Designed miniproteins, single chains, continued (2). Designs and how they scored, part 6

Each design is a single chain, and the fold is of that chain. pLDDT is the mean over its residues in the fold that is shown.

## One batch from the design tools (miniprotein)

Design m4175
Fold by ESMFold2-Fast:
Order: C-alpha cells, then structure tokens, then sequence
Structure m4175 (fold): chain A 83 residues (1-83)
C-alpha cells in the first residue's frame, strides 16, 4: 500500500524538472519550520506571524502542488522504514 502511494507520487513528480520540485519543496519546508517555531513561542505576536506564514504556505501549495507532494513523498519513505 505505501509502496503504491510512493510510486504514484514519484510518477507525478517526473512530469516536472527535478530542480523546480526541489526549489519549491525547500521553500515549503522553510515556511513549515518558521510556522512551527512561532507556534512554540505562545505569544500573540507569534500567533499573528504564524497566521501570515500559513497564508504563504496556502498560496505556495495552491500555485505549486508539487512542492507539497515532494515533502509528502519524503514523509512516506520515512514511514516505510518504520515497518
């Protein structure tokens, strides 16, 4: 089951140049890391900044769905190792 999902995502990513997918994925990861750090701070200012980053993540995923797929593929491969 996991192997089939990994294979399908890999086939989708093959339709775009690997460099473009990696650049979009790095931007997505950076935004997620910033969001997580802000959430840990538990301040009103951090919550406002986290909301702004969430909007940026939503825009990035809407314009470049492949960025989220690339990160999801890495997470699925990690999950397979836990078998």
Amino acid sequence: MLDEMIKKIEELLKKTPEEINKEAAEKYKKLLEEYNELVKQNTEEAKKKAAEIQKEIDKLVKENPASALYVDLELLKERKKEE
Scores: mean pLDDT 69

Design m4176
Fold by ESMFold2-Fast:
Structure m4176 (fold): chain A 89 residues (1-89)
Amino acid sequence: VKEKAKEAALDSSKMKDLEEAVKEAVKAGVPIEKIAEEAYEGAFEGVLPVTLELLKQGKIPSEEKAIELAEESARALAGMVRKIAEEVK
């Protein structure tokens, strides 16, 4: 789930692969909270390098804002993953 969340955070065409990985994890008995946590970590790891690059380009005003935007993106993806996992049960 973590690797698929990282890919989906950078490329929306990978969302279907993430949804399938989430459904498989639920069927395997992985707790929904753990699935959501892995999705958050993957998305954060994917988005943070992008926001830090935007900081270097002067498009983001501070490192704190770059981290905040990555956290917001990760939280949004983890929320979607939690909903998918709950619907599969």
Scores: mean pLDDT 79

Design m4177
Fold by ESMFold2-Fast:
Structure m4177 (fold): chain A 69 residues (1-69)
Amino acid sequence: DEERRRQEALEELERLLALQKELYENLSEAEIERGRALLDNGEPASEEELRQLLAMRYEVAQAQLAAAA
């Protein structure tokens, strides 16, 4: 059932977006700056840096949404 698969995918996407928002809101300014550097041309060297990179995806998405509005 494609409709059921779509529903499950949508629920997972909502869960991931909520997690990204939570990660972003818990970052310090220093962590945000590090995340931005990683987003530009860095490769995360630790689990903490990977979390910062994932949180920066939320910031980029929000900036793109704001620019489109």
Scores: mean pLDDT 69

Design m4178
Fold by ESMFold2-Fast:
Structure m4178 (fold): chain A 88 residues (1-88)
Amino acid sequence: QSTINSIVKSQLGDSWVIKESLNLDNNTALVLVTNKENPKKAAVLTVDLEKKTITSQKYYDSEENASINAEVDLGVQVLKFAVEKVTA
């Protein structure tokens, strides 16, 4: 929890709030963040917990549904990750 918060703060700054975080494995977490000053902005981040870096960022900047669209994509990314781990 605090490790993910520190990574997000160092990479994206203080304007982003963690709404949800999911540990996909020991080295990978998926994180939903929203902007403190603009609640119409959201992002889904893939975080490398071993390297303490953000490996991918997907931004949602839609006028009404950014957070909802980001949550839906978070669910899709979790399912894709699970399928890749099972089918590999």
Scores: mean pLDDT 70

Design m4179
Fold by ESMFold2-Fast:
Structure m4179 (fold): chain A 90 residues (1-90)
Amino acid sequence: MSHGERTRQMLRTSTRVALESLDRMIQSVSSDPEAKRELERIRESLLRLGKQAIEQVTDDPKKSEEVEEQFMVQMNELMSRALDIVQRAR
């Protein structure tokens, strides 16, 4: 498997796992319409982030590593905001 394909596979898996986590968070705040809308916006941002990151991957290992690092930083920021929303919805 090429370096690019390995990175794309990692990005697809990480995006899927994060989306599954967000879907559970959305269900947990189903009684709070504002929290639900904010989490749905984060979900859209995460989906967009994953698609853009996958599109930027090449077979250059250095560029693939940079794309993966940028993706992980931004994904962690989105997931942190999602957790804050869930905590405030209680």
Scores: mean pLDDT 84

Design m4180
Fold by ESMFold2-Fast:
Structure m4180 (fold): chain A 103 residues (1-103)
Amino acid sequence: MVKEELEKVAEEGLKENKEVEGLQKVVEIRGEAAREALEKGDEEAIKEHLALTEPAVEAAKNSKNDEEAMRITAKKLKEMYEKKGLPNVAKLVEKAIEKEIKE
């Protein structure tokens, strides 16, 4: 995982109050890393990226509305990023999803 790049993007998003745009950048960076892992056949990196998408897929299947799905996804992703030692990414996810739900 591109840990240093993700934390920098998250810190910038938090400082500028652009948490939604910051989260979009985090998703882009993760998507590019996943593509490179697939091209290189890096099985461990592929499994790590799949684990990060699983909370959103499960929430979408088991929730009756978008707000519930977003809340479940945000909580699980925040916990996963905190465990990976990415506290700024975890905080960015929480704040970005709270802004999206409020609209």
Scores: mean pLDDT 74

Design m4181
Fold by ESMFold2-Fast:
Structure m4181 (fold): chain A 92 residues (1-92)
Amino acid sequence: MSAEEINELFEKMKKVYEDEVELITRRTGGSEEAKAEIARLKKEYDRDVLRFLIALSLSPEQAEVYGKELKKRLDEREKQIEAEKTRMENEA
């Protein structure tokens, strides 16, 4: 896995996290419930970043396999977020 591919995955993780935070805020109107959900999401994001860093430190082969699985998961989550955003816009 190249340094460029690694950077692209980290940027995608951050984008998905930021998009989920925006979605939660829009859905809940920024309530205390939203703050708690966002805090939980931040912990999950931090854990995923750490897990990817650990995979990168183990072996190039393991890092590549993990990176491909992570990318598929992020792509699926991005599609779910976009579908929910579209639903919210159509309801407004």
Scores: mean pLDDT 79

Design m4182
Fold by ESMFold2-Fast:
Structure m4182 (fold): chain A 83 residues (1-83)
Amino acid sequence: MLGKARAYAAGLIQKAKVESNRILEEANRKAKEHPETAEQILADAQKRVDEIYKKARDEAIKKMLEFGVSEEEAKKIVDYYEK
């Protein structure tokens, strides 16, 4: 069961990384097009990235708890794949 929980967490975090990179790349492009608001565009993108990671972490932990993994162990697994 732990192996399946780890695979699920890895998948969620990987999807979060891909989506976050896309958002940051788009924000950098928009910042270049609008230099007067570049700082705000980048700050807004970082906030969206933080929200995506939080949701992915929360979902991964919730599903691991459903598999019988402790909250402490689930957090360690998510932290491992987030790095």
Scores: mean pLDDT 81

Design m4183
Fold by ESMFold2-Fast:
Structure m4183 (fold): chain A 103 residues (1-103)
Amino acid sequence: MVLLKYLIGLALANGYKDVDEITQLVLNALNSFPPELRKKAKELILEKKFDLEDLVEILKKLQPDKTEEEIREEVLNMIKIAEENPEILEKVTKKVIEILKKE
């Protein structure tokens, strides 16, 4: 789930360590997406699909001053930070999936 790992890694990189706070930040980020992107993100999360290129395309539109290669490096670095915190990653991922399934 590249999108969840990216968002969790981004929260961790900004000093958040509380599972409930990180869960709320991830949900707020997803809810800030346009309806079409939110639907796609929800489907990717629930289906456990990996789509790095879709995430890079979205982030390139949000960060036009960055190159695609810089965006890929940032995404991969955030994923690594999330994976280095496996207990937080597992707990936040479980809570986000449970909330998305109830919507």
Scores: mean pLDDT 78

Design m4184
Fold by ESMFold2-Fast:
Structure m4184 (fold): chain A 91 residues (1-91)
Amino acid sequence: SSLKEKIKKIAEEIINTNDREKLIKLMQELKDLGVFDGDPESLTPESIKNLAKAILMQLLIEELNRKLERGELTPDEVYAKIKEKLAELEG
């Protein structure tokens, strides 16, 4: 979905910036897309980044579950890909 691709790109941009004004603007874009329901200015940079990480993990899990259901991945391969993404987002 083009909407999911847009959400993913915004979330990736959030984790790669330390500019508070840009973080608030990107969080406002997620709110406009219906992903967040609150005041972006009330959030800390850390909480905004944690929300973006959660969004990226949710999108990955959805994709991996679809592949698992189709027999394209084993449970061990799904777990390995989740661990890789967690290491990427925490590094």
Scores: mean pLDDT 87

Design m4185
Fold by ESMFold2-Fast:
Structure m4185 (fold): chain A 55 residues (1-55)
Amino acid sequence: MLSKEQLEEAKEVAKAIAEYNGVPLNEEGFKEALSTMSGEEVEKQVKGLKEALGL
């Protein structure tokens, strides 16, 4: 299970991506993606996406 901080950070990154693309955040898709990842995988994805977005 993800920590509260990991979940919040992942959601912030997901929102930033949605905003960058001019689309609403897909909350259901976000939950589905998180259910298939370990905490370590989520951290790696968040870090990579933040770097790609310049966050």
Scores: mean pLDDT 71

Design m4186
Fold by ESMFold2-Fast:
Structure m4186 (fold): chain A 75 residues (1-75)
Amino acid sequence: MQSRIDKVQAIIDKISKKKLKPSTPAQAGRTLMAIQFYIKYGITSPAYIDKMFRGMSRKDIDAARRFIDQMRQQI
């Protein structure tokens, strides 16, 4: 679990340095769900998560970062 969280954190850090387009609430929600399924169950891949993040806004990336921090605290 911890290693999966670290992989998602690395993707967030890399993408957060780029200029990002505004995302829709539905798109942001699907990305957070994909992160959750990858960390808990390994159902999605890091490459798929990276692809989804390319369409997210800075605010959505920051929300995903907070979500990952919350998951770290539960381990």
Scores: mean pLDDT 68

Design m4187
Fold by ESMFold2-Fast:
Structure m4187 (fold): chain A 74 residues (1-74)
Amino acid sequence: AFSEAEFAEIKERAAAAQAALEAATGEKLTVEIRKTEDGRPLVTVSGGSPELQAALLQELAAIIAEVRARAAAA
């Protein structure tokens, strides 16, 4: 499970990735990142094109994987 600090990092990096993609495309995305009861991140992306949604989901998956790898090493 992710700590509050790890979850905050995921949200911060996700917001930066969303802002960068919105600035590059002019499209608006809605991103919801929730902590499940078992401490896993649940990510929902809506708005924009399906291609843009897929691009952001791919970036978010990479961010989550990096945070998880550091958590496992600590």
Scores: mean pLDDT 79

Design m4188
Fold by ESMFold2-Fast:
Structure m4188 (fold): chain A 59 residues (1-59)
Amino acid sequence: SSAVELEVAKHDLELSDEEVAELQALSLDEAIRWLLERHGDRLSERQARSAAEVILSSR
């Protein structure tokens, strides 16, 4: 993924730099779970997976 994709995901999910760094330390499944626990009312599992993949691929 590009840096632009990370910035878009960060903005859409209102993630801080600290939260992005925390997510980047997790496995893909853990990152998906983290996103669904905090934003599951606004995100489908597919959307959470897509966002997690972008965040993790930027590390």
Scores: mean pLDDT 79

Design m4189
Fold by ESMFold2-Fast:
Structure m4189 (fold): chain A 70 residues (1-70)
Amino acid sequence: MDEINRAMLAIARSVLLLSERTPASDLIIQGIDAGLAGDTKTAIEYLNQALSIDPNNRIAQILLKLVQEL
């Protein structure tokens, strides 16, 4: 469970780095980095900030759910 969630976070980070950078994507990357470091609370805060900018961002919604399972 934890290993799978971390692998998904790492894959999402790589995909976002290959995609066009936006303020929302920068916050998502910071959230992923915090989640991978084990700082779940900080990861949730960054992902919520990304969702405040882009409420329909499905990547941020999925990653928020995954981070909450860590």
Scores: mean pLDDT 75

Design m4190
Fold by ESMFold2-Fast:
Structure m4190 (fold): chain A 85 residues (1-85)
Amino acid sequence: MYEKVYRETLATLRGADATAASDDPIEREVGIAMARMTISISLTNFSDEEKKAVVDALEEAAAASRDPEVRALLLDGARRLREKL
């Protein structure tokens, strides 16, 4: 279901970005790792409809991110998922 996957993924990615924005280097690494894990799971386990929802969520989360490393990671994830469609 596109709407559910889109909303849940966007919430997860926004949480990851907020965690990565922490002044604590451990919190930052946790946020980045959560974003990487979300992308990895989507590439291996999601249907085409679910992958489309994740691409849209990744692009919206990237547009809102102020962290260039997080933004690059999310945009690369969207590109890799789009290649599977």
Scores: mean pLDDT 85

Design m4191
Fold by ESMFold2-Fast:
Structure m4191 (fold): chain A 69 residues (1-69)
Amino acid sequence: MTPSFQELLDTLLGALRDILAAHPDLSEEEKLRIVDFLIAQAVRKYGDSLSDEQRDELRRALTELIRSF
């Protein structure tokens, strides 16, 4: 079942936070690679249900979270 955009966003932000908390020694480059990985997995699985604007918003939100750590 395809999640709503808000549910997907909240899930990806939660997953990223958990990864960052578990791996405090990650470089900024490695953190950005994790963002790219999470976006790629979401697009691969739910791409047909996501608009281009929603995909851009996911990337923006995850990148902002990286900057906060």
Scores: mean pLDDT 79

Design m4192
Fold by ESMFold2-Fast:
Structure m4192 (fold): chain A 84 residues (1-84)
Amino acid sequence: ELAELVRRLREESTPELREEIERLARELEKEIEELKKKDEEEALGLALAIIRELMAAAGIPLSPSAPEHLLELARRAEERRREE
């Protein structure tokens, strides 16, 4: 679930990014709610597809844009979670 990824980012991230993550989370949550009104499974699928694309292209340079930063952080947080 995308909300869980956002929550993990808040906990795992540094104090520097915590406030910025909250702002980015609001943007992402708005998109999720819009998609959920149509179809919950499709909304989740799209979110996961975006994250997977970022994972596949680990060399993508992050630009100073809110959605991209949040998605990249979500990818890193999930990668760290899987690794023990």
Scores: mean pLDDT 50

Design m4193
Fold by ESMFold2-Fast:
Structure m4193 (fold): chain A 68 residues (1-68)
Amino acid sequence: AQADRDAAIARIKAGTEELLKLTEENPDLKPYGERARAAGDAMATPLGRAWAEYQELKKLLEEYEKKK
């Protein structure tokens, strides 16, 4: 249970970090990456941080697709 939960959190975190790296490498996406990190920084727990970063990156993709 704990190990399964930790594995799920690690998988979410790995995915969000990959997307954050893409935003850092692309100047047009940098503001969205910064917004995702700020959302994570506002959370008190590691799980909350990972979830907040994931939610903002999901919103980022939707907003970016609407602009293009």
Scores: mean pLDDT 69

Design m4194
Fold by ESMFold2-Fast:
Structure m4194 (fold): chain A 65 residues (1-65)
Amino acid sequence: SLSVKQVARAVAGVLLAIGGVVNAKYLNDVEGGIKDAERGIELAREAGDERSAKMAEKLLEETKA
């Protein structure tokens, strides 16, 4: 089972990545949104949540295009 710390880091990573994409796409804060999404991806990977990290990377690349 995942530890509480690993779950918290994974959840934080996913929320930060989603917030970054929302900021970039809907609030016109592209630079801030990209930075938040990149941090979220890093946190998700540190937690071992590679699936969420890959999903966030794909959304980030679609946002940059």
Scores: mean pLDDT 69

Design m4195
Fold by ESMFold2-Fast:
Structure m4195 (fold): chain A 71 residues (1-71)
Amino acid sequence: EELKEALDKYLTPEQKERLRDLIRSELEGAKQAGKTEAADRAMQALDEGKYDEFVRAMAEAGSGYYRRLLE
């Protein structure tokens, strides 16, 4: 809840693009590991502001950090 407020309140469109570039680099590794669908869904969810779906998709892409956030 607080994370969603911080993302919407403090991230400019330019900062969101920089974050997408960093996430895209991580997701490219996930695609090489065969997690292409989850990686593509994570990027789409981030673009749409669907942070819950983004966290789930990142967990499916193999991110241990995001997997723990769902617990």
Scores: mean pLDDT 66

Design m4196
Fold by ESMFold2-Fast:
Structure m4196 (fold): chain A 92 residues (1-92)
Amino acid sequence: MRGTVAFLSPSGLVERTYATARSLEELKQLALEAYEAAREMGRPLGILIHHRSGEEAEKAAREVAAWLEQTTGDRVEVEVRGRSALLTLRPR
């Protein structure tokens, strides 16, 4: 799998890539680091997951989303398209 963590504009466009990850564990840690920075900046955080299949992308997205919601208390929006999933957090 391939994961990308990025800072978004208020309108949801990618402004800056924070980091890339090859595992869900690495992606979770990088997303949490970026979440703290996004909260300080007042920016949404985007996490893009690309997997070998749509089923694997959806499973990975649900796992990361559930973990982030449990860890941050913020709602995670999940959109799955083909073999990619986009997660969006708007820190409070």
Scores: mean pLDDT 82

Design m4197
Fold by ESMFold2-Fast:
Structure m4197 (fold): chain A 84 residues (1-84)
Amino acid sequence: SLEKILEELDKMVENREKVSKDGAIETLYSLIELYKLKKSQVEEAKEYLAEKLGVEKSEIKEKIKKIEEELEKLKELAKERKEK
């Protein structure tokens, strides 16, 4: 649920010594994928994290885009390893 995701984001922000800004954004991406959030919930979660980290929502979008690009690269490498 969205509420559970927001609680996890709060815990990460409170533990700033243990979780970097990039790590918090990566965790948000993982939670979005794990819980299959609706578009409106995804936008709300991104805005919430942006406010908690003191960054612009656009910075979160750019980081998520880079994570998606990296995952697609890993996916292609996995396909190549199967010699298909």
Scores: mean pLDDT 73

Design m4198
Fold by ESMFold2-Fast:
Structure m4198 (fold): chain A 75 residues (1-75)
Amino acid sequence: MMAELEALPDERVEEVVRMLEELGWRPVFPGLSKRGKIEGALPAEVRATDELLLRLARARSVEEVRAIIEEALAA
């Protein structure tokens, strides 16, 4: 699972981080790994599981990213 995140194209990681920033979340401590970059852009209340990060990486719109995060916050 973690290895699958590191296999993502850089453009997909940057797109996900940009969508998270558009939702008003700002990175506090951006990681150097692809996982760390996405994890750093998440709200502190969200637990960054490998499944969550892969779902975010597959999201195609800001609305999908918002829905995924809202589901994670509700858990």
Scores: mean pLDDT 67

Design m4199
Fold by ESMFold2-Fast:
Structure m4199 (fold): chain A 85 residues (1-85)
Amino acid sequence: MLEELILIIENLKKNIEDLLKSHSVEELEEMLDYLLEQISKVVSEEVYEKIKKEIEKMKEAIRNNDIEGAKESLDKIIELLKEEL
């Protein structure tokens, strides 16, 4: 389950430019909220709080069309999830 979430987020990072072109900001924020809910079930409270902050940064980056900022937040989330393995 945790390894599957890491793969989903790595795939999200790889396709972020295409996702931003094909989805609304609202749809992307809903996808991020869903991912955060799934993550909350498999990580410690400490790691969850760190990932939640990165998700909020990613939402801000998406609202500002900051692709590099969105990728940076995804990299931090991947790093935090790998620490739970």
Scores: mean pLDDT 83

Design m4200
Fold by ESMFold2-Fast:
Structure m4200 (fold): chain A 70 residues (1-70)
Amino acid sequence: SSQQLRQQIQDQLNDHNQVLDTLIQQSIEQRRRLGLLTDDIIAQIQQNTATTKAGMQAIADQRLQQLLSQ
């Protein structure tokens, strides 16, 4: 059903977002340990992460539209 397809795509997106959050957290932790973490870097990472998540949501929404139109 279209509801099951929506749920499947959203679950996959949520899984990808969790992996992304884990990788970002690990990257921040590594930079902190190396003394390479600055407020500007944190702000840029946060902005880039938000943009990436928004882009992934848009792709997921587009994919759902394509699958429902077939």
Scores: mean pLDDT 84

Design m4201
Fold by ESMFold2-Fast:
Structure m4201 (fold): chain A 71 residues (1-71)
Amino acid sequence: SVEELIKQVKEAFDKAVEDGIDIDTLNEMADAVKEYLEKLGKEKGLPESTIQKFLEEVDKYREEAIKKLKE
């Protein structure tokens, strides 16, 4: 499900922070995930508002990860 993918995205970003990944690589990961989620959501016939909420959640996790990497 999309909800399971969102959970996996958070776990992947948390691990990337633990591993000390560079911000550029994290941004590339987030962009790839957003493209995948948009495609998957459209293929499943999800409302655009629902797809946008998932994309915003990925952006939220991205910003939290970047903040932790800068600490």
Scores: mean pLDDT 82

Design m4202
Fold by ESMFold2-Fast:
Structure m4202 (fold): chain A 59 residues (1-59)
Amino acid sequence: NEALAEEGARNLRRGAERNGVAEEALEASIKAYRDALAAGKSPLEAEQAGVRAYLAAGG
């Protein structure tokens, strides 16, 4: 769902801005989130993929 993907990406960016997160970790998170949604995964699975990518990128 494109609308959910856009909302999730905006929320991730706002959270990162508030917490001073490195941009590369944020970008990795957003990419994983969108890739999971494009692969037909649920919003919850996409969120989990985003979190894992963020942590793996040093967030």
Scores: mean pLDDT 75

Design m4203
Fold by ESMFold2-Fast:
Structure m4203 (fold): chain A 120 residues (1-120)
Amino acid sequence: SSLEEEIKRLLKELQEKLQKLGDIVNEVIEELLEKDPEKAKELAELAQQVQDAFLEAEINILEGKYEKAIESLKEMQKYLEELVKFVEEYAPEKAPEVRKIAEEIKKIAEELIEKLEEAK
């Protein structure tokens, strides 16, 4: 169906944007490891929480558990905002780039949530 195709396309776009975010965040983690290893660990844990929430959303979509998928996407958005705020505080030079891609991720996630609500 067109709705199923839209969901699959949005998932792929979201995955691609999360990959780009991961690349930038890994650069920040490497810089923080030299200066503050504990903050590098905290950022890595936030990045892992974003990835885990996304994986949970993918699994729930594949299983037809759309309400749970929506909950997982909202958790992903929460961890994403925490990650952006962390970068703004501890790596302010990278913050505009991280914020830009995070806003793109948020828009795709919001569209995906709308399509999942239609599919219920």
Scores: mean pLDDT 91

Design m4204
Fold by ESMFold2-Fast:
Formats: sequence, C-alpha cells, structure tokens
Structure m4204 (fold): chain A 80 residues (1-80)
Amino acid sequence: SEVQRKKLDELMEKKKLTPNEREYYRLVFELLQHGEEAQRKVVEIQKRYLAAMAEGKPRDEVLQEAIDELRKLLEEIEKQ
C-alpha cells in the first residue's frame, strides 16, 4: 500500500541504515508487491529471524540469513 511505502522510506531515511539493513528492507518491499502469499512467507521468515535473535545469535548473522531467505523467496515467486 502507499502508506507502507511512505513508512519504509521514512524508516530508511530516519535510521541511516547499514547496507545489509537497506538490502533487507528492499527485499521485504519487493516481496510485499507480490501479494498475500508472498506477504505470509515474509512473516514466516521474520518469525524465524526473531526466534534466532531470542536464541542469542548475533544480529548481523541472523540478518544475513534472513536476507538470503528473502532473496530465495523472491526468485521462487518471480519464476511462478
């Protein structure tokens, strides 16, 4: 939605994100354009990300794993 696009832009501007954080949000934004199935799968990846963080894994490593899963998901959806 247009509201979510504005929120993403404001979040990226406000936080002066690292390259990995920018890539993560870019992939999330692209996947949100692909509809409800893609959105559900993004939420599942985010749940695994939060679980790994709760387990005490380093944030940067967990973020990289989430980026890799989001890239794979985007490639799979674009091939459908």
Scores: mean pLDDT 76

Design m4205
Fold by ESMFold2-Fast:
Structure m4205 (fold): chain A 98 residues (1-98)
Amino acid sequence: LSPEIEKEIELAMYRMTAAVVGTATGLKEAVEEARERLLEAGLSESAAEVGAAYVGLRLAGDEEAAEKLLEKGLKKGVLSEEDVRLTEEVARELEAEA
């Protein structure tokens, strides 16, 4: 499988994960807002989708699932340490706004 196709499949999977989290938590608007802020902060599309899903899980109170998602993203290299820091910052900002 070509690296380009693999990247598209990964992005589609992360987009699906964020959409499912938004639907399951009832926080679709917060997930969408998190994605936009992360993209503006310079994250890749895949990183922003993973980060947005993390924010949705954290806002819903599922801290264990949220942390596991970040750890998996770091291990796979879709998230950098800086991406994690920015994602946690966005989560804190949205918690304060809610």
Scores: mean pLDDT 85

Design m4206
Fold by ESMFold2-Fast:
Structure m4206 (fold): chain A 65 residues (1-65)
Amino acid sequence: ATLLVVKTTEVLSLEEAKEKAVAKIEIDKEEAKKRLKALGFKLVKENEEFEQYVSDEYTFVIVHD
């Protein structure tokens, strides 16, 4: 899966996340979920195509394969 990092605390569409991403990281989906949850980030949106987690300064989007 691809992890997108966006410098915003807003919930984004997948298209907005792809356009605004400051970093793109290839990572296993379950490993990405585990790390974001361990850091205390909140799951705010989930569907078959992606998951979004929010921190104080960043939104993290896991794009499913």
Scores: mean pLDDT 82

Design m4207
Fold by ESMFold2-Fast:
Structure m4207 (fold): chain A 97 residues (1-97)
Amino acid sequence: RLEAVAQLSLALMQASIAIQLAKKGDIEAAKESLRLAARVLERVREEFELSPEAERLVEEAVRIVEEGQKAKTPEEVAKKAEELARVIAELAEEIER
């Protein structure tokens, strides 16, 4: 549980970086931070036994990253990064139960 939460903290950090980069207009760097967050989340899914609810939250987070890759404006990327941060927070709460 503690190790999974530590990995989610890294994913949340990448989501926060993506928000900051998108607000600066650096769409490509923001998208890269979203991809790094997705890689951490996929690792959590592969290495730790997750509840069905936690697995659904990982699937939602990965989908948000995929939608973020298709975004064409900084505002769209920032919104997806903010949605990702929210889902990661919900996933952390679910894993700690």
Scores: mean pLDDT 85

Design m4208
Fold by ESMFold2-Fast:
Parts: structure tokens; sequence; C-alpha cells
Structure m4208 (fold): chain A 61 residues (1-61)
């Protein structure tokens, strides 16, 4: 959904100062998704298409 894309790309994702890419890679590994981090659009698509929500990402920390 647009909401999840906005969270992953926006300032609200500020779970780790200076390195959000490490967080996204760890989330992808933990949920058996392709591990691309933030750097490419397909990596965000895999999270969205798997049905994860902003709440799922917030709980992961």
Amino acid sequence: SKELYDYLRGPDRGYVYGDPNIYVKKFQEANNLPVYGIGRLPSLDTIVNAGFTVEDLKKFI
C-alpha cells in the first residue's frame, strides 16, 4: 500500500539514526524476503506485496 511505501521511504522510519538500510535488510532476512535493503524499488515491493503493514515493521525493532 502507499502507506507502507511512505513509511519505508519517509522520516517516520527513523528507527536507527544514520543507517535505516541495515534495519530493512534485517527485516527482509527475518521474514524470508529477498535481502536488498532500501537501495532499490523492488526491495520495497517485496515487503508491500507480502502483505506487511507499518505496525509489523514497528514491532520488528
Scores: mean pLDDT 61

Design m4209
Fold by ESMFold2-Fast:
Structure m4209 (fold): chain A 68 residues (1-68)
Amino acid sequence: DSTNDVNNNMTSNNNDYTMMVDMMNYMSTTDPSYYDSMVSDFSNSVTDSVNDNNNNMDDMFNSSFVNS
């Protein structure tokens, strides 16, 4: 049951991802300048998420180590 729930969630996320990739590919051919601007904004947001990831790694390490 838990395995089935995880599998359904992953399948749903994968379908959502492919839909988004199709739309992004359509935009890159239809309006490449707008697409390029969006990619640049996305790149900048990734830099911010690196700091968030480091904080989350510390929390996961402490939680896993203490619970182990």
Scores: mean pLDDT 58

Design m4210
Fold by ESMFold2-Fast:
Structure m4210 (fold): chain A 61 residues (1-61)
Amino acid sequence: MSTEQLQEQLLAVYEQYVEAMRAKDADRMMALVEEMGRLLGTLSEDDRVAVLDRWAARQAA
């Protein structure tokens, strides 16, 4: 899998996590945290920072 595909998947999980927080769905939040951990394990530190920057930019818009 390409780095770009991994970044897109992680970004989608972050968006789902924010939605789960708004819905107060603790079980879904826990499942999404586990999925984030799995995806983060396959990314370099620089790639993780890039994903967080993209997520923050989407939240600011």
Scores: mean pLDDT 74

